# Designed miniproteins, single chains, continued (4): the designs that were tried, part 110

Each design is a single chain, and the fold is of that chain. pLDDT is the mean over its residues in the fold that is shown.

## One batch from the design tools (miniprotein)

Design m15830
Fold by ESMFold2-Fast:
Structure m15830 (fold): chain A 88 residues (1-88)
Amino acid sequence: SEEEVFSLMTKEEKSFFLFYRAHLLDVEEDPAVTVPDNPELAQEELEKQYEAYKQAKLAKDAEAVEAAKKKLATVLKKRKQQLLELLA
């Protein structure tokens, strides 16, 4: 269940998924983005894409913001799927 997935998440991961539900739920996935099965590398990729999103917003570049949203949404969706598979 979604509640069980949240119980496996760190405080930071939960914050990312709350952000996802509020802002990225309807964002189209970027099929070029891959997420490693390794939890440490998956977390690093998540942090990297979130930093890219923050930088795009700071630059006020609407095109870069939309591209970064797609990548961030893709990482978060794939990470959620990896956590669901751990509960199976």
Scores: mean pLDDT 75

Design m15831
Fold by ESMFold2-Fast:
Structure m15831 (fold): chain A 71 residues (1-71)
Amino acid sequence: GDAIVARVRALARERGLSDDDVLSGGEILEMLLEAGLSPETAVKITVALQIELGEKTTVREALEFLEWFLR
């Protein structure tokens, strides 16, 4: 949980993204893969996030969802 959330947050900052910037599902998937999640787990989380938050979500909403999902 916490280590993956910290890596995704660091990756967002590295990309110059603020908490209010909007991410596509493809961008979320790519960051989860770069954070070290398996492809199977990254896809599962991305799909679950899209079901809860829709096709586009903010960095803040994605990180809050990820923190809840991986708790």
Scores: mean pLDDT 83

Design m15832
Fold by ESMFold2-Fast:
Structure m15832 (fold): chain A 71 residues (1-71)
Amino acid sequence: AVPEEVEEAMRYLEEYVASNPQVPESFKRLLRQAIENRDYALVLSVVELLLPSGPPDPRLLEARRALTAYL
């Protein structure tokens, strides 16, 4: 079973992407596909790519924490 924290992290990432139009469409598609396929390693890789690009969003930080603990 997938931990509740990981499922919550997926919801936070969907909300982050929806509220940040500056995120490239290629990253949005890759992230949605990774979430749908439950490829959590790929989801974490995309989160790591998003983090250096601006001020740290708490949702990205929480998602990274949850995914790192799970993987």
Scores: mean pLDDT 77

Design m15833
Fold by ESMFold2-Fast:
Formats: sequence, structure tokens, C-alpha cells
Structure m15833 (fold): chain A 80 residues (1-80)
Amino acid sequence: SELKEKAEKLLKEARELLMKSIELSVLGIGYSSLSVSYRNLGDLKKSEEYRRQTEELNRQSVELDKKAQEKLAEAKKLLA
């Protein structure tokens, strides 16, 4: 079925987006920890740089998750 093949492609794309979202979220946790460490050492400039990188990674992670949810919704419509 052409509809099943389309749904399978959407599910694969959604899984890839979810995996990337998780990877960026994990990196964000790492950079958040570095931001705290540099702040405790008195390096406010480095702390702020890693804080901004954490915010950007979290923003990208949320956007990828949103795109994945949209593809999952499209796949569900094709299978209904």
C-alpha cells in the first residue's frame, strides 16, 4: 500500500528527529554544568557563554521534537 509506505517514511523521519532532539538535550545538560562550574570559579564570561549555548541547544531540541510530533500526526492520519 502506497499509504503504508508514506506512513513508514514519516515514522522513520520522526524517529530520526526525536533522536537528534534527545542528543541536543543531553548536550544542553553538559553545557549547563560547565556554566555553573565556570561561575563558581569566577569566570563569568565563560559561564555566560555556556549558559547561552545551553539555551540555544534547548531551543533546537524543542523545535526538533515539535517537527517529530507533526510527522507522527501525519503518519497516524494516513493509517486511519
Scores: mean pLDDT 91

Design m15834
Fold by ESMFold2-Fast:
Structure m15834 (fold): chain A 111 residues (1-111)
Amino acid sequence: SLRDQLLQQIKQLDAIIEKFEKLVKENPDDMDLDVALSMGRMSRSVMLTTFKTNDPTPLMVQQAHTQVLLWQSQLYEFEGKYDEAKKLRQQAQELSKQLEPQLQQRLQQKG
């Protein structure tokens, strides 16, 4: 179901956040890591609120998947895995471009 797919994205983001928490503990003076962890937790909070307050749509699942790819890319950058990070960022950017027409149509319906 779409609800199960959105929950899967939230669980993937939870796993990414756990890895950021380990990196922050290992690198306590790295303020960029601390900021990334805080922003990741905020992103997760938004995704969880969306899950609780809305019936999931395919667009919402794709938006969540794009966010998970971006956070995994950021994690790879902090781990020094720059090629893997770049690949996921490019994939997320391509998915975002495919979603723009659907988001634009929604904005026109609200105006």
Scores: mean pLDDT 83

Design m15835
Fold by ESMFold2-Fast:
Structure m15835 (fold): chain A 89 residues (1-89)
Amino acid sequence: SLEEVAKAVEEVIKRDLEVLKPLASEEELKKLEELGKKLVEAVRKGDIEKAEEYLTEYIRLAGKILGVPEEDVEQAIERGIGALRKALS
């Protein structure tokens, strides 16, 4: 169900934010929290296009904070979108 997928996404984001919190600025952390909330809401609504958009923005910002190379960030986005599409099918 969409609610079960949304809950799983929310739990992953909560764990991610714990890792990112000591590395991120206050402004970056607020942006990550906002993107995570929007992603969970889009998943709950079944809005796949918005979910992919917010997931992409979230992963890019998290990757910048962690100092991940751009090519690895793009791979993470592709993997995330693929997982999201499979979960919503």
Scores: mean pLDDT 88

Design m15836
Fold by ESMFold2-Fast:
Structure m15836 (fold): chain A 64 residues (1-64)
Amino acid sequence: MQALESRKKMARDRAEELRKRDPSITPADAEKLAEELYKTGYGVSAQEARDRLREERAKKAAEA
């Protein structure tokens, strides 16, 4: 568990860092981004995960 927690923490830290630089990203989006980063093994696809999250968020807003 602790090893997985460490990985999740890293992903969350990265997502939080992105949110700090882009305040338009909500805490909920940051959590979702962290999960995607963790799942994708952030680094190579961090940019793609971020792009996709932003696009999905815009779509969801339009569907609201």
Scores: mean pLDDT 65

Design m15837
Fold by ESMFold2-Fast:
Structure m15837 (fold): chain A 105 residues (1-105)
Amino acid sequence: PVKAFSSLSDEEKKKIELDILRTGHDAMIDTAASLGAPQSLLDQMRKASDEYLKALEEGDKEKAKEAFDKLNATLSTLPPSDQRKVAVAYTSAAIRAIGDAIDAS
């Protein structure tokens, strides 16, 4: 609902957006780990995720794009079937987190 969301402060909206992205990235990395991705790849995903979330929190759009591109490049090293499973895990977790945020607002 537009009215409920517009009643939130910019800081509250930003926190919700970051929480949704964090939840999605965690599900993505956990799924890659469950599929047997090597620890070095999992570490690269976590680093890129943390850099992306920090850049968004700081409002640095250029750093956010760079970190996002790094995360996508890391994901592209997975087999195509695993890439799809990781993408589904991210989307499902993000949608659930969005639902939770809407219910809380």
Scores: mean pLDDT 81

Design m15838
Fold by ESMFold2-Fast:
Structure m15838 (fold): chain A 71 residues (1-71)
Amino acid sequence: MEIEKQGLKAEKEGKLEEAIKLYRSARASLEAALSILRIAGAPQDVLDDLEKRIEEIEEKIKELEAKLKKE
């Protein structure tokens, strides 16, 4: 949540490279959390929520990378 908010702020300020870095960090953190929770036997609802969050961040990164290339 916090890193994602920082990424959004950077995006609004036109700092696309910084926003991409922040979103990539958020994705890596969520992927690590997902791996740990799978090993711990977390409920499927929790795992599904994290997978959805990771997908949303991946889409945002792709969008920002596309915008950066058009610049």
Scores: mean pLDDT 79

Design m15839
Fold by ESMFold2-Fast:
Structure m15839 (fold): chain A 64 residues (1-64)
Amino acid sequence: KVELLKGIAEGLELIVKGVKKIAEKNLPPTPEAKAEFQKENEHLDKLVEESRKRIEEEIKAILE
């Protein structure tokens, strides 16, 4: 059960990395698009970190 939750957290990080790579490849070469991409990346990184913390809390609850 714990290994499954850890796998989901790692999988989520890899999926986000893959999506970012695809988005970057399709990004228009304009300053506006680059600025928006950076802001969206920062927002996604925050969401991934929050999701990881929640998964860690659930793992702790299961082990207790």
Scores: mean pLDDT 74

Design m15840
Fold by ESMFold2-Fast:
Structure m15840 (fold): chain A 60 residues (1-60)
Amino acid sequence: SLEEIRRRFEEEKARLEEELSGKPDWVRQAALAVVEGTYALAELLLERGKKIDPQLLGIR
């Protein structure tokens, strides 16, 4: 569901910020941008009635 995708996004964002806390700012920003893009695409695909693999959103 859309709510589940948004929940997973927030969880992954928090996890990435913790895992990358010791990395340069540009690395953290690049990783966050990729995650944001991935979840934005997932929301778009869900709205268009396409299949979404939950594991692809929750792996890392």
Scores: mean pLDDT 73

Design m15841
Fold by ESMFold2-Fast:
Structure m15841 (fold): chain A 93 residues (1-93)
Amino acid sequence: GPSDKYVKTKSQLVSKDGKNEVLLTGTLTVRRGESLEIKFGKSGKQAVEKDGAKLTLSDSSVTPDKDFLYNLTITGTQGKELKEIDVYFRSVS
């Protein structure tokens, strides 16, 4: 169905207190009764902010027949850029 494909996110490198963070955003329509699936590409070294992922997986974070927008924060090694990171998400039955 239309919600069964991955949506590529935009990435933005954010430096915070000497740490490199990648802020990823995307828009996905999640239907009632479906779950959000998040997948990461091979490129870059990253640690995912679990609270962000947990928030996007909650039913209260989605509205039927509406676009669902969320942010993921990915932290990298200090002093290194996280480039060429692909993050995909989709709605799953």
Scores: mean pLDDT 38

Design m15842
Fold by ESMFold2-Fast:
Structure m15842 (fold): chain A 78 residues (1-78)
Amino acid sequence: MSVAELEEALERAHRDLLQVLDEARARGDLSLARAALEHFLAVAEQLKANTDDPALIARIDAYEAELRARLAELEAEI
């Protein structure tokens, strides 16, 4: 995929995971949230492999940190 396609995939994976975290909290089921995080991480890894842009890498790292923190908080609640 092109870098632009990977960026679109990353933004979509980020949005999808936020929605899945909300569903996981409502259902008390973390399996979908964990699978969605793994998908996000796979897209993030591909994007990092294809870019040397420090601003983009910083954005990816920020998203990863946010999503990992949200999942950890949810795991502590359930």
Scores: mean pLDDT 81

Design m15843
Fold by ESMFold2-Fast:
Order: sequence, then structure tokens, then C-alpha cells
Structure m15843 (fold): chain A 113 residues (1-113)
Amino acid sequence: LEELRQRAVELRQRVSELLDQLADNAELQEALEEVARELEKTAEERYEEAKANPERAEELLREAVRLLEEAARLLERLLADPEAATPEDLRRAAEATVRGVLLGNLAVAAEHG
């Protein structure tokens, strides 16, 4: 578990750095806000479920790492060629980013709830 926690922290930092570099990408920011609003509708229920099921902390952390790795890869592509990015590319990057962050937070809630 400790290696997964360290990997999640490193990936979250990398994603944060990439988002800072993409701060002027208005289309990405809009996609991030849209995904965040959609996930917020069920966030409270997911947090309560995570707290009630501490045994799921490892599973949630593994999924968070997977999504944050996908997010970092997609965001790096957007940085390399932002003008070539399709709306689908922006949506996929936003979904991986927001979901990865949420699942990481849920893993913490499961471990410490």
C-alpha cells in the first residue's frame, strides 16, 4: 500500500503541475468544471460509502493511480500540441483528472474514516 500511496502523491503533484501549465486553456477549464459538477451530484454518497467500507481503501487507491496516470499522459499531450486537441481529447483529460482526484480522496476517507 505504501508504494501506491507514494505513487498517488507523485501523480497528483504531476497532474497539478500540468494543470498550472494549461491554466490558459479555456476549453480544458470548462471541461474540468463540467465533469466536477456531474461528479459532485453523487460525491456525498460516495464519501459515506467509502467511510463505511475501509477495506476498499486499496482498491480505490489503485483506481486513483490508474486514472491519474491516464490524466498525466493526456495532459502532457495537450501541452505538446494544444491547438490539435479535439473536444473528445479535452473531455477525456478532464474526466481522468477529476475522477482520479476524487478516487484518491475517497481512498483517504476509507483509510481514515
Scores: mean pLDDT 85

Design m15844
Fold by ESMFold2-Fast:
Structure m15844 (fold): chain A 99 residues (1-99)
Amino acid sequence: SAKEEIERLTEEALSTDDLDVILAKLEQIAEIAKQTTDPEALRAAIEGVRRIAEKFRDNEEVLKAALRALMAILKTAEDKEVILEAIGEILRVIGLLLD
């Protein structure tokens, strides 16, 4: 399922210090998000991106990749709660980039 693949990609990104791998996993999460409207899969993507952005909060490239993934989720999302959660996380990541 899309949810299980997103959760696997999230754990892979969180288990490595290789920035190229982390960025590739965020891009893969964004690509899956572009192909689904499933609220459970999109919520897993938001949570995964949030966890990755939090762990690598001092890395601007990771935060920018997180924003791209969240914007991909926002464009696809049809569920009100998913849309609001994605917007909240976008604002949080922008705050980290401006600090």
Scores: mean pLDDT 89

Design m15845
Fold by ESMFold2-Fast:
Structure m15845 (fold): chain A 92 residues (1-92)
Amino acid sequence: MEEALRLLREAIDILNEAATKIMKEKGSSKEAIELVSELTMDVMYLSVAIRSKQVDTQKAAAKLRQSADLLETKAGMKDAAQKLREIADQLE
């Protein structure tokens, strides 16, 4: 449990760094900022779900991979997406 919560905190840090980069970039879309904010909230809810035993680490890994795919395809943040996939691999 503690290792899974640590990995989800690392995922939140990656998403916060991604949001900061998008906000500093001139001409960044409001939609990209809103997407990263939504994905950050989803990971925060996963942390609560794991702690309450509503979700296992395999489901959390699947959700992180889905979030990584959206971050890459809709926000163009391939490096951040790859880091999220690496965290997902550590969860299962």
Scores: mean pLDDT 80

Design m15846
Fold by ESMFold2-Fast:
Structure m15846 (fold): chain A 86 residues (1-86)
Amino acid sequence: AMKGFIGVRLVHERGETRYLAATAQLGNEEDKVTVTVENGELVSVERNPDGTVISLVRVPASTKSVTIVFKEEKSGKEFTLTYELK
Protein backbone atom coordinates (compact mmCIF):
# COMPACT_ATOMS: atom_id res chain seq x y z
CA ALA A 1 0.00 0.00 0.00
CA MET A 2 1.14 3.58 -0.68
CA LYS A 3 0.98 4.55 3.02
CA GLY A 4 3.30 1.84 4.36
CA PHE A 5 6.76 0.83 3.19
CA ILE A 6 9.38 -1.06 5.18
CA GLY A 7 12.96 -1.97 4.34
CA VAL A 8 15.94 -3.38 6.23
CA ARG A 9 19.60 -3.19 5.28
CA LEU A 10 22.97 -3.97 6.81
CA VAL A 11 24.58 -0.60 7.55
CA HIS A 12 27.74 -1.57 9.40
CA GLU A 13 29.58 -4.74 10.40
CA ARG A 14 32.39 -4.51 12.96
CA GLY A 15 33.98 -7.69 14.24
CA GLU A 16 31.26 -9.83 15.86
CA THR A 17 28.59 -7.06 15.79
CA ARG A 18 26.28 -6.05 12.93
CA TYR A 19 24.10 -2.97 12.62
CA LEU A 20 20.86 -2.96 10.65
CA ALA A 21 18.87 0.06 9.52
CA ALA A 22 15.15 -0.72 9.56
CA THR A 23 13.10 1.95 7.77
CA ALA A 24 9.33 2.39 7.78
CA GLN A 25 7.59 4.98 5.57
CA LEU A 26 4.09 5.72 6.89
CA GLY A 27 3.12 8.62 4.62
CA ASN A 28 1.46 10.35 7.60
CA GLU A 29 3.68 12.51 9.84
CA GLU A 30 1.15 12.32 12.72
CA ASP A 31 1.23 8.50 13.00
CA LYS A 32 3.38 7.38 15.92
CA VAL A 33 5.25 4.11 15.57
CA THR A 34 6.39 1.74 18.32
CA VAL A 35 9.42 -0.38 17.40
CA THR A 36 10.21 -3.73 19.06
CA VAL A 37 13.11 -6.07 18.31
CA GLU A 38 13.59 -9.82 18.94
CA ASN A 39 17.10 -11.36 18.99
CA GLY A 40 18.69 -7.89 18.75
CA GLU A 41 18.96 -4.56 20.58
CA LEU A 42 17.16 -1.37 19.57
CA VAL A 43 19.88 1.32 19.60
CA SER A 44 17.98 4.34 18.32
CA VAL A 45 14.81 5.48 16.57
CA GLU A 46 14.79 8.58 14.33
CA ARG A 47 11.49 10.12 13.23
CA ASN A 48 11.57 12.38 10.18
CA PRO A 49 9.02 15.09 9.24
CA ASP A 50 8.03 13.12 6.11
CA GLY A 51 6.70 10.26 8.28
CA THR A 52 9.80 8.08 7.82
CA VAL A 53 10.93 6.14 10.91
CA ILE A 54 14.51 4.83 10.91
CA SER A 55 15.54 2.33 13.58
CA LEU A 56 19.11 1.28 14.27
CA VAL A 57 19.38 -2.30 15.55
CA ARG A 58 22.50 -3.96 16.95
CA VAL A 59 22.82 -7.70 16.30
CA PRO A 60 25.67 -9.98 17.47
CA ALA A 61 27.29 -11.98 14.65
CA SER A 62 26.27 -15.20 16.47
CA THR A 63 22.60 -14.29 15.81
CA LYS A 64 21.21 -15.79 12.57
CA SER A 65 17.92 -13.87 12.38
CA VAL A 66 16.37 -10.77 13.91
CA THR A 67 12.70 -9.76 13.92
CA ILE A 68 11.67 -6.09 13.93
CA VAL A 69 8.05 -5.04 14.50
CA PHE A 70 6.71 -1.59 13.66
CA LYS A 71 3.28 -0.82 15.13
CA GLU A 72 1.22 2.22 14.07
CA GLU A 73 -0.54 3.65 17.14
CA LYS A 74 -3.56 5.23 15.37
CA SER A 75 -4.36 2.44 12.87
CA GLY A 76 -3.15 -0.48 15.03
CA LYS A 77 -1.39 -1.91 11.96
CA GLU A 78 1.77 -3.97 12.51
CA PHE A 79 4.62 -4.44 10.02
CA THR A 80 6.99 -7.32 10.77
CA LEU A 81 10.41 -7.83 9.18
CA THR A 82 12.67 -10.83 9.68
CA TYR A 83 16.26 -10.30 8.54
CA GLU A 84 18.43 -13.39 7.99
CA LEU A 85 22.11 -12.89 8.85
CA LYS A 86 24.88 -14.88 7.17
Scores: mean pLDDT 69

Design m15847
Fold by ESMFold2-Fast:
Structure m15847 (fold): chain A 100 residues (1-100)
Amino acid sequence: DAEAHEEILRQEFPESEEIPKEEIFKIIDELLKKLESQPKTPRLEHNKKLLDEMKKAVESGEIKLYLAKGESASNESILNALATLLELPHLKEMVLGGDT
């Protein structure tokens, strides 16, 4: 079975490395603090709730984030992963000031 063979190879030689949950929590906490300092809007409150729910899912092991093989964890890569998972591509722009 090709899928079973691929799964075994992935276990022995992973294509990506798991981002430590402590690094993810650090980024989420920093994002939450930045959002708290911004003017209150319905979008801001919704984004704060999604980040809190994401933090809980990561803590429970329900969600894990991975880096490309050989890549180091960076605040930007973690933010991009979170924005994608939350379907909030504007989250990075709102919190980091819209770096282009």
Scores: mean pLDDT 60

Design m15848
Fold by ESMFold2-Fast:
Structure m15848 (fold): chain A 82 residues (1-82)
Amino acid sequence: MAEEILKKLEEAVDALNAGDYETAIKRLQEAKKLIENTKLSPEEARRALAYLWSAFAAAIERDNQEVIDAVKEALTALNKAS
């Protein structure tokens, strides 16, 4: 399951880099739901955090509030799961 979370986060970052914000938001929301129901190891959590910070930086640079909000929600879910 952790691999599915990391895959969705990677897909979200790729979508943001391609300018596909709808796909990025969908992948972030899917990752958030999986994070809420998955116990991550510290190493898996660090990898997820790295993708989320990459997504956050990209969303801030692009000034897209909906993506920023989606990343913040996923980050909050990750912090609560840890």
Scores: mean pLDDT 82

Design m15849
Fold by ESMFold2-Fast:
Structure m15849 (fold): chain A 73 residues (1-73)
Amino acid sequence: MTLLEEIKRILDEAYSKIEELKAQGKTRDEILSVIDEANKRIEEIVKKATPEQKKEIRNLYKEFLEKFSEILS
């Protein structure tokens, strides 16, 4: 698994879990904990990333935040 594949996996897992929690009527705190966990995992990976990979990670994270914003609205 490449670094970028790992980032995509983390974001996809977080997004799916957030959708599931939202559908189940779970608390905002529970949803935010999923985001916090994903952010911590991403920060560790970003420390190892090249400038090119950081650009890709930024794009993936932006997409994730847009989807997250829609779920919480």
Scores: mean pLDDT 77

Design m15850
Fold by ESMFold2-Fast:
Structure m15850 (fold): chain A 123 residues (1-123)
Amino acid sequence: SATEEAIKHALELVKAGKSKGYALLEASLILLNHYLEKLGKPRIKDADDLIRRLKEYGFSDVVTEAIRRVAAGTGTEEDIELSLRALVRLAVLEGVEGEDLLRLVEGINAVREALGLEPIPGL
């Protein structure tokens, strides 16, 4: 499943010395891209591409700066939570809804749990 792929990727990144926040962001992009592909929407390649897409929808510098810190491995848990909430909101704006939106949120929380982080139930 996309969730199993995302978890495996996150664990490999942490094993390679990447921050948990970076690993979680990269794994969450795998999940988001799975649902974007189902909708025929363009794939988000990396954190810089995510930031560009969010800016097109009018997301603030507070959000894009949080994503930059997470991608650089310097993000706080607040930066990580803000980045994930922005990613889920982007999914909604791109047309991810219903069961697919629920599965995206559950998948992100499954990656958080695999990394030893608390799930975010309101994500």
Scores: mean pLDDT 92

Design m15851
Fold by ESMFold2-Fast:
Structure m15851 (fold): chain A 93 residues (1-93)
Amino acid sequence: MEVIQEMLEEGLITEKAAENLEREGISEEEVADLGELLRELDESTKQEVIDGLSSEKFDRVLFYQLMSTYGYLVGKEEIAEEARKKIEELAKE
């Protein structure tokens, strides 16, 4: 995925985070939205998100929880709202 490679080159994510995103089937569009969020965050908050993405227990629910929480924090309401909808859909299954 080209977006993941660009984020790795920028140092926005770890190799472990990239592996977790690909393993859990996160879409290219969702990864691009994550990149936008990470660029708006301060270094401390960004590291907290990266640690979550790099976790051995990372899954799609955690991804959307991070996108919703930090999307609202940085004023990316559309990204946050789409992530919230994904959490609700996963809860039905």
Scores: mean pLDDT 82

Design m15852
Fold by ESMFold2-Fast:
Structure m15852 (fold): chain A 55 residues (1-55)
Amino acid sequence: MEKMKKILELRNEAGKRIQKLTEDAVARGWSPEEIQEEQRKLMKELFEEIEKVLG
């Protein structure tokens, strides 16, 4: 089922994006709280993308 492959790709891409964002945010001097808020936003977007794939 192509949907499962798409979901795996979305998860992998999101994981890399979160890691990159965290590294960049730390380099820019963001607080841990600000980093957590941004990570939560990315996770929310990931869930919305997965929902669209599932229907």
Scores: mean pLDDT 81

Design m15853
Fold by ESMFold2-Fast:
Order: structure tokens, then C-alpha cells, then sequence
Structure m15853 (fold): chain A 69 residues (1-69)
């Protein structure tokens, strides 16, 4: 079904967003340790973006699951 395909695609996006968030958090930690303010701000932006992507993916999964009921 279309809803099942949406769930599979959104789950793949969720995994990517989680990986991007973990990578961004590591970059943020490294920038903080080096006192690199420019890299720190960039990494914070990447964390915010990946959290937003994760939220959207989770929302898509819930909405698609609701259509299957």
C-alpha cells in the first residue's frame, strides 16, 4: 500500500537523520574542546537541522500508520 511505502521511506530518512545528528554532536564536542566558535555554531546548526528531520520522519510514520487503521 502507499502508506506502507511511506513508512519504509520515512524509516530510512529517520535512520539517516539519527546518523547525521550523532555526527553533528561529535563535531560540536570537538569544536567546543578546541574553542572554535565558528565550527561550534555550524555544528549546532547541523544538530538543529537533524533533530528537525528526525521529527518530520517520525511524524510521517505516525500519520501513515494511522491511515492503515
Amino acid sequence: SDAQQQIQQAQALLKKAQQDKDNAMQSMNQAYKKKDKKSLLRAIGEVIRSVGDEFQARLTIKQAEQQLK
Scores: mean pLDDT 85

Design m15854
Fold by ESMFold2-Fast:
Structure m15854 (fold): chain A 84 residues (1-84)
Amino acid sequence: SEETEKRILVEALRRAARAVPDPRVRRILLEGADRVAASKSLEEADKAALDTMKQLREEASPEEVQAAVEALRRAAEEEVRRAE
């Protein structure tokens, strides 16, 4: 369902935030999770996630972006597994 998919994305962003050492990157991911949680559709949630990734590229170093992307990938895999 759309609600389950949005919940997975929110929890993946929050888990990724806990896994990254940089407080600025953590803040961006947590703010992204809040925007996804506030969205009223999957289309809005997807846009919020894309905007979060854009902000990471603008504010973080390439190495920090790579670490955040890898943390998010691992977090998303875990949240999908837990949703089963």
Scores: mean pLDDT 85

Design m15855
Fold by ESMFold2-Fast:
Structure m15855 (fold): chain A 71 residues (1-71)
Amino acid sequence: NAAEYLEKALKALDLGDFGDALHYLNLARIAARREGKEEAVEQIEKAISALLSGDLQRAKEYLETALKIVK
């Protein structure tokens, strides 16, 4: 579940759909927390913060790191 949401968030980021990216990052955070993947939750929270501050490159890097943790 967390992996699927992160993959959707990454695709939305690449398409410039920042609202969808935020939506899927929030769903991924909830799923990762429920799954006990605290390292992934930390990376997802950093990705959300970076996206909200307009740092798309940092957001993508944190999201890719979260994906590696949950896969």
Scores: mean pLDDT 87

Design m15856
Fold by ESMFold2-Fast:
Structure m15856 (fold): chain A 61 residues (1-61)
Amino acid sequence: HMEVEVEVEQLSPTEHRVTVTVKTDDGIYTEERIVSASADPAVLERVGELLAEDFKKRVEA
């Protein structure tokens, strides 16, 4: 079983920290990235989804 969590923290009006945590039966993996993006919630949600899918694939590999 695999669980993916995404947390977005605003650092400035144009910079956000996105933290992706992937929990598996064998352990917990975390990765953070700083992204230059508007504070538009829809844009941040999409960026978080893309980063989460990328990290999940790398953990599963």
Scores: mean pLDDT 78

Design m15857
Fold by ESMFold2-Fast:
Structure m15857 (fold): chain A 62 residues (1-62)
Amino acid sequence: GADGRRSARAGAEAGAAGDAAAASTMGYEHFKLTGSPEARQAALAGQAGDAAAASRYAERAA
């Protein structure tokens, strides 16, 4: 099975560190593994450069 929890955690940590690009990439990978709407929102926020929103959505996906 997919380790979606681990991917969501990594996305949240990247976003918290202010790395919007890393948060976006991790959120997209988590979305591909789980189909989570929160993971998709994390990826979109990261792509927009909003690391704080990306972190928040990634935490909710975990």
Scores: mean pLDDT 64

Design m15858
Fold by ESMFold2-Fast:
Structure m15858 (fold): chain A 98 residues (1-98)
Amino acid sequence: SMEETFREAEAAVGLLRLAVILNTAKQHPEEVAKEKDKVREWADKAVRLAEESGNPDILRAVAGLLRELSEAVKDYDPETAKHFEELARRAERLADEL
């Protein structure tokens, strides 16, 4: 349906936002650490939108980006890295339940 397509589009925007954050984290991990509260909010929203899309491929893509984000920031902000790992695990679990 059109509503399902719109939910997938919103989830895709969340995924693209995570990809941009990951590119920043790989080049300037300290900048992501400084904006940790906002970055955590965007990560939480990306998982929520992916879940609402009902698309397991989007959930797995989000999980993959979150694992890479965790690795990119772990030396600068281990608490945020752990949060990304926990979200990635949640996204994988949600994908497996679909």
Scores: mean pLDDT 87

Design m15859
Fold by ESMFold2-Fast:
Structure m15859 (fold): chain A 91 residues (1-91)
Amino acid sequence: PITVNSFEELLELFKDPTASDLERYQAIVSYINLLIKEGKLVFSKDPSKPDEIIVTDPKSELAKLMNGKTKFSVSDFISALMAYVEALRRA
């Protein structure tokens, strides 16, 4: 599977015209796992919300990416991050 160690590596993979949609998706998932490992994102401890993730620093670029929201689903975050990286790739 694709592994990225920084946001810059994620963006460079998205800029690669030979990268497949699957490889881009794998890079997004890898980056989210990196954010969790770094403690920038945590899963909710509420067992009724198994897919909820929380931004640990509300002043971070991650909270800005989510329009100031600090709690959201994994699926919403994947969609937002994918759209953000695609927008930066085209700029």
Scores: mean pLDDT 81

Design m15860
Fold by ESMFold2-Fast:
Order: structure tokens, then sequence, then C-alpha cells
Structure m15860 (fold): chain A 55 residues (1-55)
């Protein structure tokens, strides 16, 4: 996969999970901004998945 290898995708998930833990207070604001950017939809989906897992 020219976009991301499995290792790169896992590192991205780990980074986003840590970022979510550090930025819970701003999470909704950041998600709202990212949803306005069509190129950021993959990031939005990963962040929303991380939030569901954090339940």
Amino acid sequence: DLKLTPEQRQRRRDFLRDWYEENKDKFDEIIARLKKNPKAQDVVEELERIRKEAE
C-alpha cells in the first residue's frame, strides 16, 4: 500500500490514541474543524473509532 504500511498505520493509531488522551477537552472542537476538510475524513474516522474504544 503506497499510502501507509501496516506498521505506519499502527504508529498513526498509537499517535492518535495518545493525542486523544491528551486533548479530550478540545476533541469535539478539533473533530468539527476536521470534518470541514474533505482530505481529513480518514483522520476523523480514526479519531471517532478511538473515542468509541475509550468508552
Scores: mean pLDDT 73

Design m15861
Fold by ESMFold2-Fast:
Structure m15861 (fold): chain A 88 residues (1-88)
Amino acid sequence: RPPPVVVDTRGLDQDVLGRLMGIATEGLQRLAEEYRAGKLSREEVVEKVKELIEKLVEEARRLGMSDEQIETLRRLLEAAGDSFIEEL
């Protein structure tokens, strides 16, 4: 299990961050429902979480986040994804 990660979000655009975290939460909830329904294996959920993170990073770039802000966002999303998978 990876150690708990604390990510400083103060340097991020808070409106963009809120939108992206909303999309992440909805995506993770759908993956949890599919997993509980037996439609996805744990390994398939891990791959779909990685795909979701990459999609959100691409959306952040499209919305004008800097490379430094995107690196911070990626760390935040990876930490959230790891916590989600551990709770599965």
Scores: mean pLDDT 77

Design m15862
Fold by ESMFold2-Fast:
Structure m15862 (fold): chain A 72 residues (1-72)
Amino acid sequence: GLEQKLQELQQEIEFVRRLYEEGRITREQYRYLLEVIRKDLEELLKKLTDPSLIQKVQQLLTEIDEELASLE
């Protein structure tokens, strides 16, 4: 379901952050992957009607936007 998809996207964010922190991917690759996940979160947001899930997706989008800003 949509909640499971949200959980999978959260796990993916954790995974790519770890790869970057371990030096296994470049800054440019990390930025690209975060932008892809951000787009998937935006698509998920269009399908949600539950206010609690909408708020959670909006929080994750904000966190990604802040991370992307830190990468310039």
Scores: mean pLDDT 88

Design m15863
Fold by ESMFold2-Fast:
Structure m15863 (fold): chain A 71 residues (1-71)
Amino acid sequence: DLDRLLEEIRALGGPDGQAFADTLRATYERARQEGDEKRIDVLRKIAEALVEALRTGQDVELPVSPEELAA
């Protein structure tokens, strides 16, 4: 469930997490509308990996910037 993953990113990642989650949602929605299954799969895996890292790590750097995610 993408909504749950994004909510966890917002809760655990602070302001940077909120910005990342918003960009991820927008990019995911665009990819879904375009039928880009490869991009959808990549974005979902990024969200899952980020949630896992945030839950297990004490000091975690985001793997990509919101701008890179949108590109």
Scores: mean pLDDT 71

Design m15864
Fold by ESMFold2-Fast:
Structure m15864 (fold): chain A 94 residues (1-94)
Amino acid sequence: SLLDTLEAMYEEFLAEKDPIKKASLAANIAIVTAYEAQERKEPQEVIQELSEIATRASKILKKAEETGKLSEEETKELEEIVRKSLEYARKLEE
């Protein structure tokens, strides 16, 4: 299922030590969740929120690709983005 795939990606995210790969996993989790909400025709407020967090994750990824670094603050922000994305994914599957 989508949730199983995202939970597997979350476990990879938690174990990942490379800044670019870690940010990429978080961005992919957020993007996939936002796409699924749009495909399911969820309320516009939900689609907007998920699109915004996916955009933020993508910006953090781009910066990580440019610098090769991920700050502690950016890591915490990605952890929150992934947490919110998984919360929404659980609601979409139930």
Scores: mean pLDDT 86

